Designed miniproteins, single chains, continued (3). Designs and how they scored, part 18

Each design is a single chain, and the fold is of that chain. pLDDT is the mean over its residues in the fold that is shown.

## One batch from the design tools (miniprotein)

Design m8596
Fold by ESMFold2-Fast:
Structure m8596 (fold): chain A 80 residues (1-80)
Amino acid sequence: KKEENIRIAMDLTKKRVIELVKQGKVEEAVKVLESAYNFAKANGFEDLAIEYLKEFLEKYPDMPKEVKETVNKMIEDLKS
C-alpha cells in the first residue's frame, strides 16, 4: 500500500521535473527532486529512491548539469 503510493508520487515528480526543465526553471526542478527524495527517505524507501534517481539519469542523460549534480549527490547520501 505505502510502496504503491510512493511509486505514484515518484512518477508524478519525474513528470513535473521534466516540465520545469523545459520551462527553464532549473532551480525549481532541483527543489522538486529534493522534496521527493526527502519524502521517500522519511518513509523508509531509500532503495526505491535510489532506483528512481538512477533510472531518471539513464532515461534523461541530457538534463542540465545542476539537476545531474543534485541527483548524484542524493545517490551518494543514500549510500551512507
Scores: mean pLDDT 77

Design m8597
Fold by ESMFold2-Fast:
Structure m8597 (fold): chain A 66 residues (1-66)
Amino acid sequence: SIKEFVEFAKKHGLTDREVLELLLLAQDPSVSKEEIVQYAREKLGLTEEEAQELADKAIEVSKVLK
């Protein structure tokens, strides 16, 4: 759910802006899951496992919104 995604992101130190940017990235059909994972690792400082989980949650939420 959107709530679970937001709570996970906030637990890992993401701001509301970063959460929104990640959701917009996940809604873009030209952006791969691997690119979202790389963004989370490099820009947000998450581990590989955290980045994978965040990317999966963002993609699932983006499918519901679009």
Scores: mean pLDDT 78

Design m8598
Fold by ESMFold2-Fast:
Structure m8598 (fold): chain A 74 residues (1-74)
Amino acid sequence: SAEELLKKLEERAKEIIEKAKTASAEEIGQLMADAIFEVSEILSSITDPETKKKVQEIASKMFKELEKIKKEKL
């Protein structure tokens, strides 16, 4: 279901952010690249506009936090 997909994405985003806290700036760059690919694949498979918007919101919050953590390590 859409709700299960969104919950799984929230949990995965949290795990990626936690990994970034102990990673180097270069490793965070790789985590971001991998996450961009995964999010792109998920978005390409979604036809419901509201679900797509929620996925984009979760992804945007994750990437914003990853960029913040990366900058603090430079």
Scores: mean pLDDT 85

Design m8599
Fold by ESMFold2-Fast:
Structure m8599 (fold): chain A 64 residues (1-64)
Amino acid sequence: KDQLKQQVLEELNQEIENGKLDLSKLARYYKEGILTDEDLANLRDRDVKKGVEDLKEAVERVTS
């Protein structure tokens, strides 16, 4: 289970680096319990540092 989580995080980080993030995929993984609030916070911090900020808004929607 931890291996799946790590693969998902690597995939999402790669998408952020490419400037494209599948928000539906992010929401799905969170709903399925693969990603935790901590994982989303870490992704959001990374997104903010890169100046994308799309992930911050998406995280707020999926965690509500």
Scores: mean pLDDT 68

Design m8600
Fold by ESMFold2-Fast:
Structure m8600 (fold): chain A 89 residues (1-89)
Amino acid sequence: SMEEKARELIERARKRAEELKKNPNYTPQDAFAAINELIEEGKDLDPETIGRAVALVVRETLSKEQAEAVADRLAHMGLGEAVRRELEK
């Protein structure tokens, strides 16, 4: 079901954030790659679910300035607002 796919996407986002944080040499580019992978994986899901998955990686791996840049970049996909809402929680 779509609900099951949504839960799987959120769980994958959580695991990716943990993997990135375990690597002391990870770069913002590694986080951006993970974000792009999650967006592609979730392309059939609602923007709120994709935004939540992206926000999990952003919150754990990027600075506030980099997080805002990601939200701005994703605005054209309708994901910027969803990401910002999750970051405010």
Scores: mean pLDDT 81

Design m8601
Fold by ESMFold2-Fast:
Structure m8601 (fold): chain A 82 residues (1-82)
Amino acid sequence: MLSKEEVRQKLIEKMKEVIDLAKERNIPYEKINEILDLAAKVFNKLIEEGKYEEALRFADEVVSLVKEGKFDEAIKYLKEKL
């Protein structure tokens, strides 16, 4: 069973990966901030609802889109979950 603290720690690690990938691809800081703000809102909502496995899967999908250079799709995906 995943604890709230374990989920938060894993989400922080995944968001660090998003930041590192975005910097590597020279993505504007404003766009990185938008992704991080939206991600924080989505993850806080899912954690509050006790949907820990969904939060981790959602984070993995965001990381996957970012790895593919699909930053606008990642933003859209995050907005659709709000």
Scores: mean pLDDT 81

Design m8602
Fold by ESMFold2-Fast:
Structure m8602 (fold): chain A 109 residues (1-109)
Amino acid sequence: MNEKIKKLAEEVIELTRRLLPTAPERAYGLIHEELRSVNEALEEYLNTENPSVSLQVGVLLLLIGAILTLELLARNPAVVDVYHLPEAASREQVEEELRRLEELAEKLE
């Protein structure tokens, strides 16, 4: 399980790194929310002894959802207009959550 979660987390990291230079500023809020949700779920997973199947599946689904959202944003930046946008985020806030995800992914041994 850790191996699968790590691989998906690494894909989220790579997609975010690729997207940030070309993403419109209004997309940063959505990217930030996706990374924050993933980071919160990964922290719960890593801090849980003997995680339940439900927690394991929940983390995988959040990672898959983040990958799909980031890929959709990369192909269709205008899709941000369709989402109920979370609070606006700065590039620095997105980069902070990205660093946090990188640190969490390294703990998946």
Scores: mean pLDDT 81

Design m8603
Fold by ESMFold2-Fast:
Structure m8603 (fold): chain A 81 residues (1-81)
Amino acid sequence: SKQEELVERARRLAEESLERLEAAVKAGDKASFEAILAETAEEMGRIMLEAERLGLDLTPLKEILAEFQRRVGELYKEYEA
């Protein structure tokens, strides 16, 4: 279904972005970290907007986004001295 397609797209985006963000943290590359976050936010926003326009259940997407934001917050703390 379209809902399953968008949920899988969001999950894949979150997982791939987290891997890239972790690599940036380990490299001490704050510029790349911020660029990856901006790119991911734009793509997640597009997925959410498409789901909303189609009248789909946003709950799974909101849960994926919330977990992504939680994990990003944990990674960001590694830059706070």
Scores: mean pLDDT 85

Design m8604
Fold by ESMFold2-Fast:
Structure m8604 (fold): chain A 77 residues (1-77)
Amino acid sequence: SGDELIAQMIIKEAKEIIDEAEKLLKSTNPEVQKYAQKAIEYAKKAIEDAKNGDIETSLKNLRKAVEYLEKAKEIEK
């Protein structure tokens, strides 16, 4: 179904966010570490929501994960 495909796409994107954010946790900047950790937390929530079929909540958590990852990357520049 379309929802299963969307769930798989969310899980894949969330895992990519976790991988990128984990690299940012090695930063010496506490703000980068803080936003990277938040990106990981929301990405993990998105994965669990997607696995449970809650696509709407999963997408909201994925969006928050992206926002926090982008904040961490902007500071790390």
Scores: mean pLDDT 90

Design m8605
Fold by ESMFold2-Fast:
Structure m8605 (fold): chain A 91 residues (1-91)
Amino acid sequence: NEENEEFQKLLADFETNPTKENARKLLELLEKKIAELRKEEKFKNLSDNEIRAIIILKVLGFPEEQITPEVIKEASKRLEKLLAKAKKILE
């Protein structure tokens, strides 16, 4: 999946070299993906954190049946820290 590969690359690039450019690209792709998923009926009632967790789990190669509430919770915590770091760099 091209979207998952692009996200994986941007995540790795940001973790290795946390520049303003890499932070911007990562945040832009993440927000775009959240907006796309929100257009689907099954995702309309999910929180932003639940959608973010689903995105990162797909990037990690988790099949849909393994995306449980516990796994979503852990992925949400990781993504929250990543977003905070990216936003701080853009200041």
Scores: mean pLDDT 73

Design m8606
Fold by ESMFold2-Fast:
Structure m8606 (fold): chain A 88 residues (1-88)
Amino acid sequence: SREELEEAVRRVEKTLEDFRQGKVSLEELVGEAHELASLILRHSEDEELKRRLLELVQGLLEAVRANDKEGAEKLVRELIELAKREIE
């Protein structure tokens, strides 16, 4: 639902801020982002959105493998923006 998506967005935004402050791991950040991405994928029929979302998820997995904290933050911000556009 839209309410579930809004709640998931708020959770990921908080986790991103906590990550920037060193309070959570990269794996926790990417895990929360993956849950948000899965929620959007499960409930959307928009093929363009699904394609973009899969690109972001793949990028996040690559960032974890490379221990690329800056790249992960950038991709999580892009995911949050994408999710917010779907709520509108």
Scores: mean pLDDT 83

Design m8607
Fold by ESMFold2-Fast:
Structure m8607 (fold): chain A 68 residues (1-68)
Amino acid sequence: SAASELRKKVDEIAAQLRQAIAQKDWKGIVEQLRQMSELREEARKAGDEETVKRVDDIVAEAAEQLNA
């Protein structure tokens, strides 16, 4: 389903974001956050509230890691 594919993309981008944070790759972090924002908008337009919340949780976790 479209929702399943969207969730899979979110998980793939989340993994890339975590790797960029671990490597202190600031350009990579910005790029992955941009892609995550685009996936959030797709989820919002689809009415997929669970995926929107998942993206928000991932972004909040990334912000905490960057402030550590």
Scores: mean pLDDT 85

Design m8608
Fold by ESMFold2-Fast:
Structure m8608 (fold): chain A 85 residues (1-85)
Amino acid sequence: RAAFEEAARAKAEEFARQLSEKTGATVAVALRPGEDGNIVAVFEILKDGEVSRSRLTYREIDGKVVPVGGELSDEVRAFLAWQAA
């Protein structure tokens, strides 16, 4: 439990840091309990006076923190596409 929560927090905070560095936006992250013991990371992104929110759900699978979906803003989606390229 605690190990999963800590790992999910570290992963979410690192993602927020990278997104902030790449885009110049101010990114805040908060973790919340999700369904079935999952953890939901809520990202608040402030850029050019606009605030957007994204949610990413983490699940523990075989001791690993795995993103299993979420509601992503266009900016977060574009950043993930850039990382995958």
Scores: mean pLDDT 74

Design m8609
Fold by ESMFold2-Fast:
Structure m8609 (fold): chain A 87 residues (1-87)
Amino acid sequence: IEEGDKYLEEGKELAKQGKLEEAVEKYKEAIKAYEEALKKDPNDINAKYNLAGVYGNLGQVLKKMGKDEEAQEAYKKSQSLLDELDK
């Protein structure tokens, strides 16, 4: 999904600049876009893989912000999605 990919790349760039709060907002928009794609096609492997990647990036940013519990939850969601793809 082009929208999800756009938000993911914007989030990565903001995180690289140290704009962590803005990066979190972009990652949340990316999550929403990929979740909408999965509602439309639950077998969209690319959307599921990208969603896992966004949760991983979100976890890294949250950890840098000192939000360790939220970071751990994001990592768990990322791992759960990847585990579904490994079947």
Scores: mean pLDDT 84

Design m8610
Fold by ESMFold2-Fast:
Structure m8610 (fold): chain A 93 residues (1-93)
Amino acid sequence: SIEELLKKYIEKLKKFSKEVVERAKKEGKPEVAETIRQIETLSIRRLKEIAERAESLEEAKERLERVYKATKESIADLLERDGLPELAEYVRK
């Protein structure tokens, strides 16, 4: 179902963001960690909106995957800009 698919993408995004946030904090970048949390919050909102508006499971899957990939790229760009290029490379993989 679209609801089950949404749940999987939210769980996947939360797990990913938590790992990257903790690593940014360990590198002494708490401001970067906070910005990642804000990106996560906005992306979860977007995922929910897609699930509510999608007319088919196939459409939902494609659109949720696009948001997930765009979120990873936004986080990677932030990390690279703020002096964490190794963590950015990890995120892009």
Scores: mean pLDDT 87

Design m8611
Fold by ESMFold2-Fast:
Structure m8611 (fold): chain A 97 residues (1-97)
Amino acid sequence: KENLEKIKEALERALKRLGPPAPIDPQTRERYRKLVKERFEKAVKEIREKNPDASEYDILLEAFAKTAEYLQKEHGLDLATVVELFKEIVDEEIEKL
């Protein structure tokens, strides 16, 4: 719970610094949300297996950075869009708690 709240705060600060994301259509946005979630889950698993002594917060931050880099390089998404999609996913996970 506390780790998700810290991630949410970090994402809000990043989004404020980056400015507004580029507008994308709803179908493309949903496709990217699914891709973000899939890549983030894979990154978390890989980082945890490689660094079992890392804190949960550190694993989440590294997974976020790795996922953002992938989406920017492979799909040409701007960082603001990636951050906004992550914030939406984190908000949904907090609500499920």
Scores: mean pLDDT 77

Design m8612
Fold by ESMFold2-Fast:
Structure m8612 (fold): chain A 60 residues (1-60)
Amino acid sequence: MEDLEKLLAWVREEGERLGDPAFTEELEAEVRARFEAGESADEIFHAAGDRVTERLLEMK
């Protein structure tokens, strides 16, 4: 679960940067669910990164 813990740490760091706890919790749950479903850490990271980028662009 080393890859999962690193993904979650990254999500939490980006969440602090965004200042959106609800989005951070939602993204953590999605990352966990995708990892449990057998998606690769790389695929999950790219998908999560896209969501973070979209949120940043929407937040001014």
Scores: mean pLDDT 78

Design m8613
Fold by ESMFold2-Fast:
Structure m8613 (fold): chain A 75 residues (1-75)
Amino acid sequence: REKLIEELKKLLEELKKLIEAGIEFSDEHFEGLKKYFQELVKELKLENEEEFIERINNVKSLEELAKVLEELIEA
């Protein structure tokens, strides 16, 4: 679990850097990124996994995605 949490922290840092740089993803790339994070959340086997999967699926921006991931790491 610790390795997956550290991987999520690294990905969150990279995502925050992309947001600060004003990088815009295509809809296709953004959906791919959301699916990737949903897969990582499933591997964590959290009690509230379904909630985080749904929240990730419903995010509409990189900033919303980063917020969900930050809450997941802090939980």
Scores: mean pLDDT 75

Design m8614
Fold by ESMFold2-Fast:
Structure m8614 (fold): chain A 92 residues (1-92)
Amino acid sequence: MSEDVKELEKEIEKAYKLFEEGKKLFEEALNTEGGKELLEEAKKKFEEAAKILEEVLNRYEESRTLFPNREELEKKLEEIKKLLKEVEEKLK
């Protein structure tokens, strides 16, 4: 339990860092004429962050381990997916 929890916490931190990096790139793209490359990079960061959080949530579900931050992670994943959709709309 304790070692598995530490691994999952590290993955969560990685996902959060990717999401913050993606948000910065997305904001820069919105303020820059022709920011398509920044939008593509933001999309990749959001996709990776979402994938990591989905994997973490699946591991907790499979183990049936009590996870005090599950609702927070689900909310963060929803936020990432919302921004990913906004980036995809800007790339059309």
Scores: mean pLDDT 78

Design m8615
Fold by ESMFold2-Fast:
Structure m8615 (fold): chain A 61 residues (1-61)
Amino acid sequence: SVRDVPPFAGGYGLDTPKEELEERYEKAYRAWDEAVGGERAEELMKKLLESEKASLELHKE
């Protein structure tokens, strides 16, 4: 689930093909990485991925 992550991390065109959807996610992450700066962006990205993992655990049903 994308509920617990910021818009930059997901929610782009649920009806789009997987290939295009993946590209949009990658572009969003890159833009955010550029805006926040190197080391801090990496730390925040790691935190974001951990949050996504936790959200998936909650929806394991």
Scores: mean pLDDT 59

Design m8616
Fold by ESMFold2-Fast:
Structure m8616 (fold): chain A 60 residues (1-60)
Amino acid sequence: MKVKVTLKITDKASGSTYTETIEAKDLEEAEKAIERYRKMVENSLNSENFVLEVVSVEVL
């Protein structure tokens, strides 16, 4: 089973939005990937200006 996760990242300072798609072998890997991405955004120099949203989780 494959899981597809769609993330949306908004930079409030610039008004730019980015969509990232992650493919994982299962829900556990998908959750770990989301957590790693969230930590990456939180640890950025301008973390207060970034909003991370989980748009969809699809089981393929």
Scores: mean pLDDT 76

Design m8617
Fold by ESMFold2-Fast:
Structure m8617 (fold): chain A 76 residues (1-76)
Amino acid sequence: SSELEEAAKALGVPVEEAEAMAEAFRDVPLAQLRQLGRKVLAKVANPSALAVELLENSEDKRLVAVAMLALGRQAR
């Protein structure tokens, strides 16, 4: 949970929202969520290297939150 809070703050997402995202996607297999995050980032013209690294290194609910935050970067 502390790691999730730090990731949320670093990426500019409210901690409460990041926790809600992690809870919402907790039932989704981590491997599937990781692949989804990679797929979306691959379609972005200039994906954040930091977001990619955080996504690849996380194996817990933080992966869920980081994946959501990484997907949000597509909004540009």
Scores: mean pLDDT 62

Design m8618
Fold by ESMFold2-Fast:
Structure m8618 (fold): chain A 97 residues (1-97)
Amino acid sequence: MIEELLQLAIEYLEKALEEKDEEKRRKYIAEAVQHLVAAITLIKNGEKLTPQDIELIQKAIELLEKLIELAKEEGDDHTVEVLEKVLEELKKVLEEI
């Protein structure tokens, strides 16, 4: 379940990075954030992370950092705030392993 949520989130983050239309990119970001928040909730409820889950979280962090940089370049302060919050939560998850 966590693996599937993380894989879906990564797919949407990758689509967001490739999307040139800001409105469509924001839709992909919203989908990715929804799946990441769902995964984080399951982890906080005590589900154990597999090595594969950890690898997917690291991939999501990398993609989020790239999207934050892009959003900063475009002056999209709202997207920066949302993505930085999710990034912080994922980094905390890795620190608690």
Scores: mean pLDDT 86

Design m8619
Fold by ESMFold2-Fast:
Structure m8619 (fold): chain A 100 residues (1-100)
Amino acid sequence: SEKEELLEKINEEIEEAKERIEKAKSIEELGKVVKELLDKIQELIENADLPEDVKNKLAKELKKFNEDTLEALELPVEEAKEKILSLLEKFKENVEEIVK
């Protein structure tokens, strides 16, 4: 399934990003990891062979996640990490719900 393939790829990128987030030593490193993750997920969504309605819902969810992570990056690095990891779990759940 194209939907299942997209979910697997997004989940793989999220898991790789989680490891990098946990190892980040500064807000700058954390911000770079988040930006790279967002860019990769956007590319996966744009390249997926899915209906425009589904892609639009995913793009809106990604935009919300981006806005929430930018706010989290204003926190001290350890608090930013915890908040971003929490936001990633919520994003993952919302993506799974949209794609189902």
Scores: mean pLDDT 88

Design m8620
Fold by ESMFold2-Fast:
Structure m8620 (fold): chain A 99 residues (1-99)
Amino acid sequence: MEEVKKLLEEAAKLMSEAGNAFSQGDLETGRKLAEEAAKVAEKAIEVSKTLPDPQLAEDYIRTAKAVLEAARKAAESTDPFEADVFATLGVIAATVGLI
């Protein structure tokens, strides 16, 4: 549980930093940060699968997958405004999973 929470916190931080870069029109920096967030989210999915409570594991897998989808969409966006929206959604998804 603690490991998954730390990975989601790291993903949220990376997505927040990506969103800040996108808001400045920096697609290159934002994309790199979003790609790093996607890798952290993928690791969060794998760690979530090892949790002893199957219901809790499923809940964290769903949260991590939502963060991964948002991160991938942000990294794939050609419009900084659209990318910033997906980065914000990634932060929200990770934050909800930490409650």
Scores: mean pLDDT 85

Design m8621
Fold by ESMFold2-Fast:
Structure m8621 (fold): chain A 63 residues (1-63)
Amino acid sequence: MEEERRKEIIDDLRRQLEAATASLQAKMDYAKEVLGDEEKVATYQAQLDAARRAGEKQIELAK
């Protein structure tokens, strides 16, 4: 049924979002804990927030 197909698309989008946010989170943690680079932390935080918002919007549109 179309509902099952929609769930597959949503699950794929969620996995993509998780992969992207995990990568950015790791970079942010490294910049914060190892480098102490506040500019890089702010940049990665902004990218993480933007990726999450974009991913959530795509998931909502796929519903």
Scores: mean pLDDT 80

Design m8622
Fold by ESMFold2-Fast:
Structure m8622 (fold): chain A 77 residues (1-77)
Amino acid sequence: MEERKKILEEALKEVRRIAEEEPSREKAYEKAKEIINDTLTELSQRGLGLTPEEVKEFEKKVEEIVEETVKKKKEEE
């Protein structure tokens, strides 16, 4: 379970990086969705697949990071 948590944390870190670098909110979401798909595939291949409920929680966290990061960038110019 620690392995799964580490993979999820690395994915969230990558989402934050993309949201910080991508000036377009729409493109940031598109790239974040790709990270979600890649992360879910990696977890499945390792036998650490998420339940549907855990997938929704992960997707929600990704969306929160993108929205928060984009909002902060707009507030800071």
Scores: mean pLDDT 79

Design m8623
Fold by ESMFold2-Fast:
Structure m8623 (fold): chain A 81 residues (1-81)
Amino acid sequence: TTTERAKEALISAGVSPEEAGELAAFLMAALPYLREGASNAEIAQALGVSQSEVSRDLKRVLKVLGLSSREELVDWLLSLE
């Protein structure tokens, strides 16, 4: 699945299996909102999580994968389909 591919990529980049699973699940849930250009606050409201959690998890993923923008992150996620 796309979720499993995202998880494996994060593990390969040095993330623990547990954290990678959490981040992959977050990314799959956030993907429709990221594609629409939603803010961290809008994603937080849609997913029922804190804005701080959204900001932290997105920054973590971008840093670990060596991506420079949310746009590159969306392109990467779509490449896993």
Scores: mean pLDDT 86

Design m8624
Fold by ESMFold2-Fast:
Structure m8624 (fold): chain A 74 residues (1-74)
Amino acid sequence: ILEEVREIAERLEKKGKEELAQAFLDSAELLLKNKDYKGLAELLEKMAKIAEELGDEETAERARELAEKLKELA
């Protein structure tokens, strides 16, 4: 989960969204520490929309798939 979040954030950083990528990582780590899988799923859905707007459909789909898996854990 954390490794997958890091890979998504690295993709956003590579597209020039460094501050956004860092904010997502910090938020995701906090949510994981608190076992807030619902909150993390919502964060990943937002990350997916941003990736899609940046033209990275593959990263967007990966973020959505991870969000769905996390909703099952909540």
Scores: mean pLDDT 78

Design m8625
Fold by ESMFold2-Fast:
Structure m8625 (fold): chain A 57 residues (1-57)
Amino acid sequence: RKLPSLEEGARALGDSLGLSEEEIAAILAGAPPTSLRQHALRQMLEREAAERGERLP
């Protein structure tokens, strides 16, 4: 709570990429990306999770 969560950052980034909340939630849940924008979100989440010491499902 002291820092924005990975999930909060994912929603902000996904929204800026034009993804729906459903698409963002699916990628956060480990669904395979089906578009270049979804793939970009997944890549960014993996990188941010690694930097923060968090794991994606």
Scores: mean pLDDT 74

Design m8626
Fold by ESMFold2-Fast:
Structure m8626 (fold): chain A 103 residues (1-103)
Amino acid sequence: GAMAELEASKQAAVNGDYLTAAEHAARAVRLGLDELSEEQIKEIAGILVYAIFLGVPLTAEAQLALDEAVRRLAKERGIDLSDPEQANALLKELLKTGATIGL
């Protein structure tokens, strides 16, 4: 299920394998965000954003998964992604989330 893929993604991130972490995060999104909490959706988006920050090339599936997770999180929190201040604040939170998971 989506939760098992997220746990596998987090384990790969702890091991420094962000390519594998991104692949598991993308599968979690594909299996369904509706099974995950807002915090878990933030963890998925954080892992994917942090993988990009580290220079990991994301597959098309992982890029779509990031867009879907970010849009869901923005909707749940009432964040306007067209506002650069709100978008940048969310990006900083996601980078911190992804960095923290890898510790």
Scores: mean pLDDT 89

Design m8627
Fold by ESMFold2-Fast:
Structure m8627 (fold): chain A 91 residues (1-91)
Amino acid sequence: SPFAQEALKAQDEAIERAEKLGLSKYGIIIVGRTALGAAVSRTEEELQAIIDEGNDLLDSYRDKGILSEEEAELAKKLLTEVAREIYEQRK
């Protein structure tokens, strides 16, 4: 469907931005997953839940030593920015 194509495009663009910033595969996956969730979010509440889930995953991976503190903070900033941009562009 056109909606699914737009959502996948938003995810691909978010992945490219994460790669350009030098995030690891785990940071890239979480940013991309959050972008896809933002693209299908219908309300501000749904959007915030998707952002919160992404942040929680990044915190978990940082706490396990999978991501550095610096990468986790950079990925949180990027996923919030991308998710809000995607949501606002659909209004």
Scores: mean pLDDT 87

Design m8628
Fold by ESMFold2-Fast:
Structure m8628 (fold): chain A 95 residues (1-95)
Amino acid sequence: SSSLQELEKLREQLANAKTVDEIKKVLDQIRDVFLSVTDKNPNDGTARLLKGLGMTLYSLTMAYIDQHKDDIDLAKEVALMTADYFIDMVRLLLS
């Protein structure tokens, strides 16, 4: 799907990010693509559950990055894990 292609491109941008601010910015864009998919069917129970779980994960990841501001490798690791989770959730929603 176009959403999955966009997420894969954003994941590549995330992997190539050089600063914590770039990592956070790309992760925000990944979140926005994820929300665009979940919000297409606001009354779908699976979409609502995955939106809730994804936004919780996003919030925890951002808080963790903010607690470790000078550790770009750690920020990138947790952001990529979060991106992979969003990609898997979108695959599930599109199945």
Scores: mean pLDDT 87

Design m8629
Fold by ESMFold2-Fast:
Structure m8629 (fold): chain A 81 residues (1-81)
Amino acid sequence: EAEKLIEEANRKMEEAERAHQAGDFDTAASLYNEAADLYGKAAEILKDKDPEKARQLYINSVAARILAVGARVEKELAERR
C-alpha cells in the first residue's frame, strides 16, 4: 500500500511540474496538494516500520505543499498586472 501511494505521489509531482511549466498554475497547485496528501499517507503507514523513509516522505509532503502555495502565488501575480 505505501509503495503504491509513493508511486502515485511521484506521478502527481511530475504532472504538477508539467502543468507549472505550461503556466497552468491551478492544475499545478491541485496536483502538488494531491502529491503532498499521498506522501503524508505513505509516511503514516511507514512511521513505525521504517522511520527513516517516513521522515523523507514527510519532507516530500511538506515540499509539495510549499510548491502548491508557490503556484497559487504565481497565479495571483499573473492576474494582478
Scores: mean pLDDT 86

Design m8630
Fold by ESMFold2-Fast:
Structure m8630 (fold): chain A 105 residues (1-105)
Amino acid sequence: SLAEQLAQQTSSPDPQVRLEAVKKLTELRDAEKALPALEKALSDPDPEVRYAAARGIYRLTYEDESALPALAKATRNPDPRTQSLAIGGLYLLPEKLREKALKIL
């Protein structure tokens, strides 16, 4: 599937290929297939890839509550920009999702 091909591209030696793959994975809105690759990308050596992964996880959380643990993990990311996006995203979630997220922090 396209999601599987994109997940493989998140392991590319080229950071631009990894960044583009992360962005495309978030556009698929398929949390089940995208989440494992996006969670791995939170630990990517490139801060722009880590940031894109956190942003993608945040977007998927609006469609699928199963993404909440990954978003919570992103709030502990060593990159300050990624951390801030994840924390801010958590507080911008709809009230019911925000309540569930706060219980797993």
Scores: mean pLDDT 82

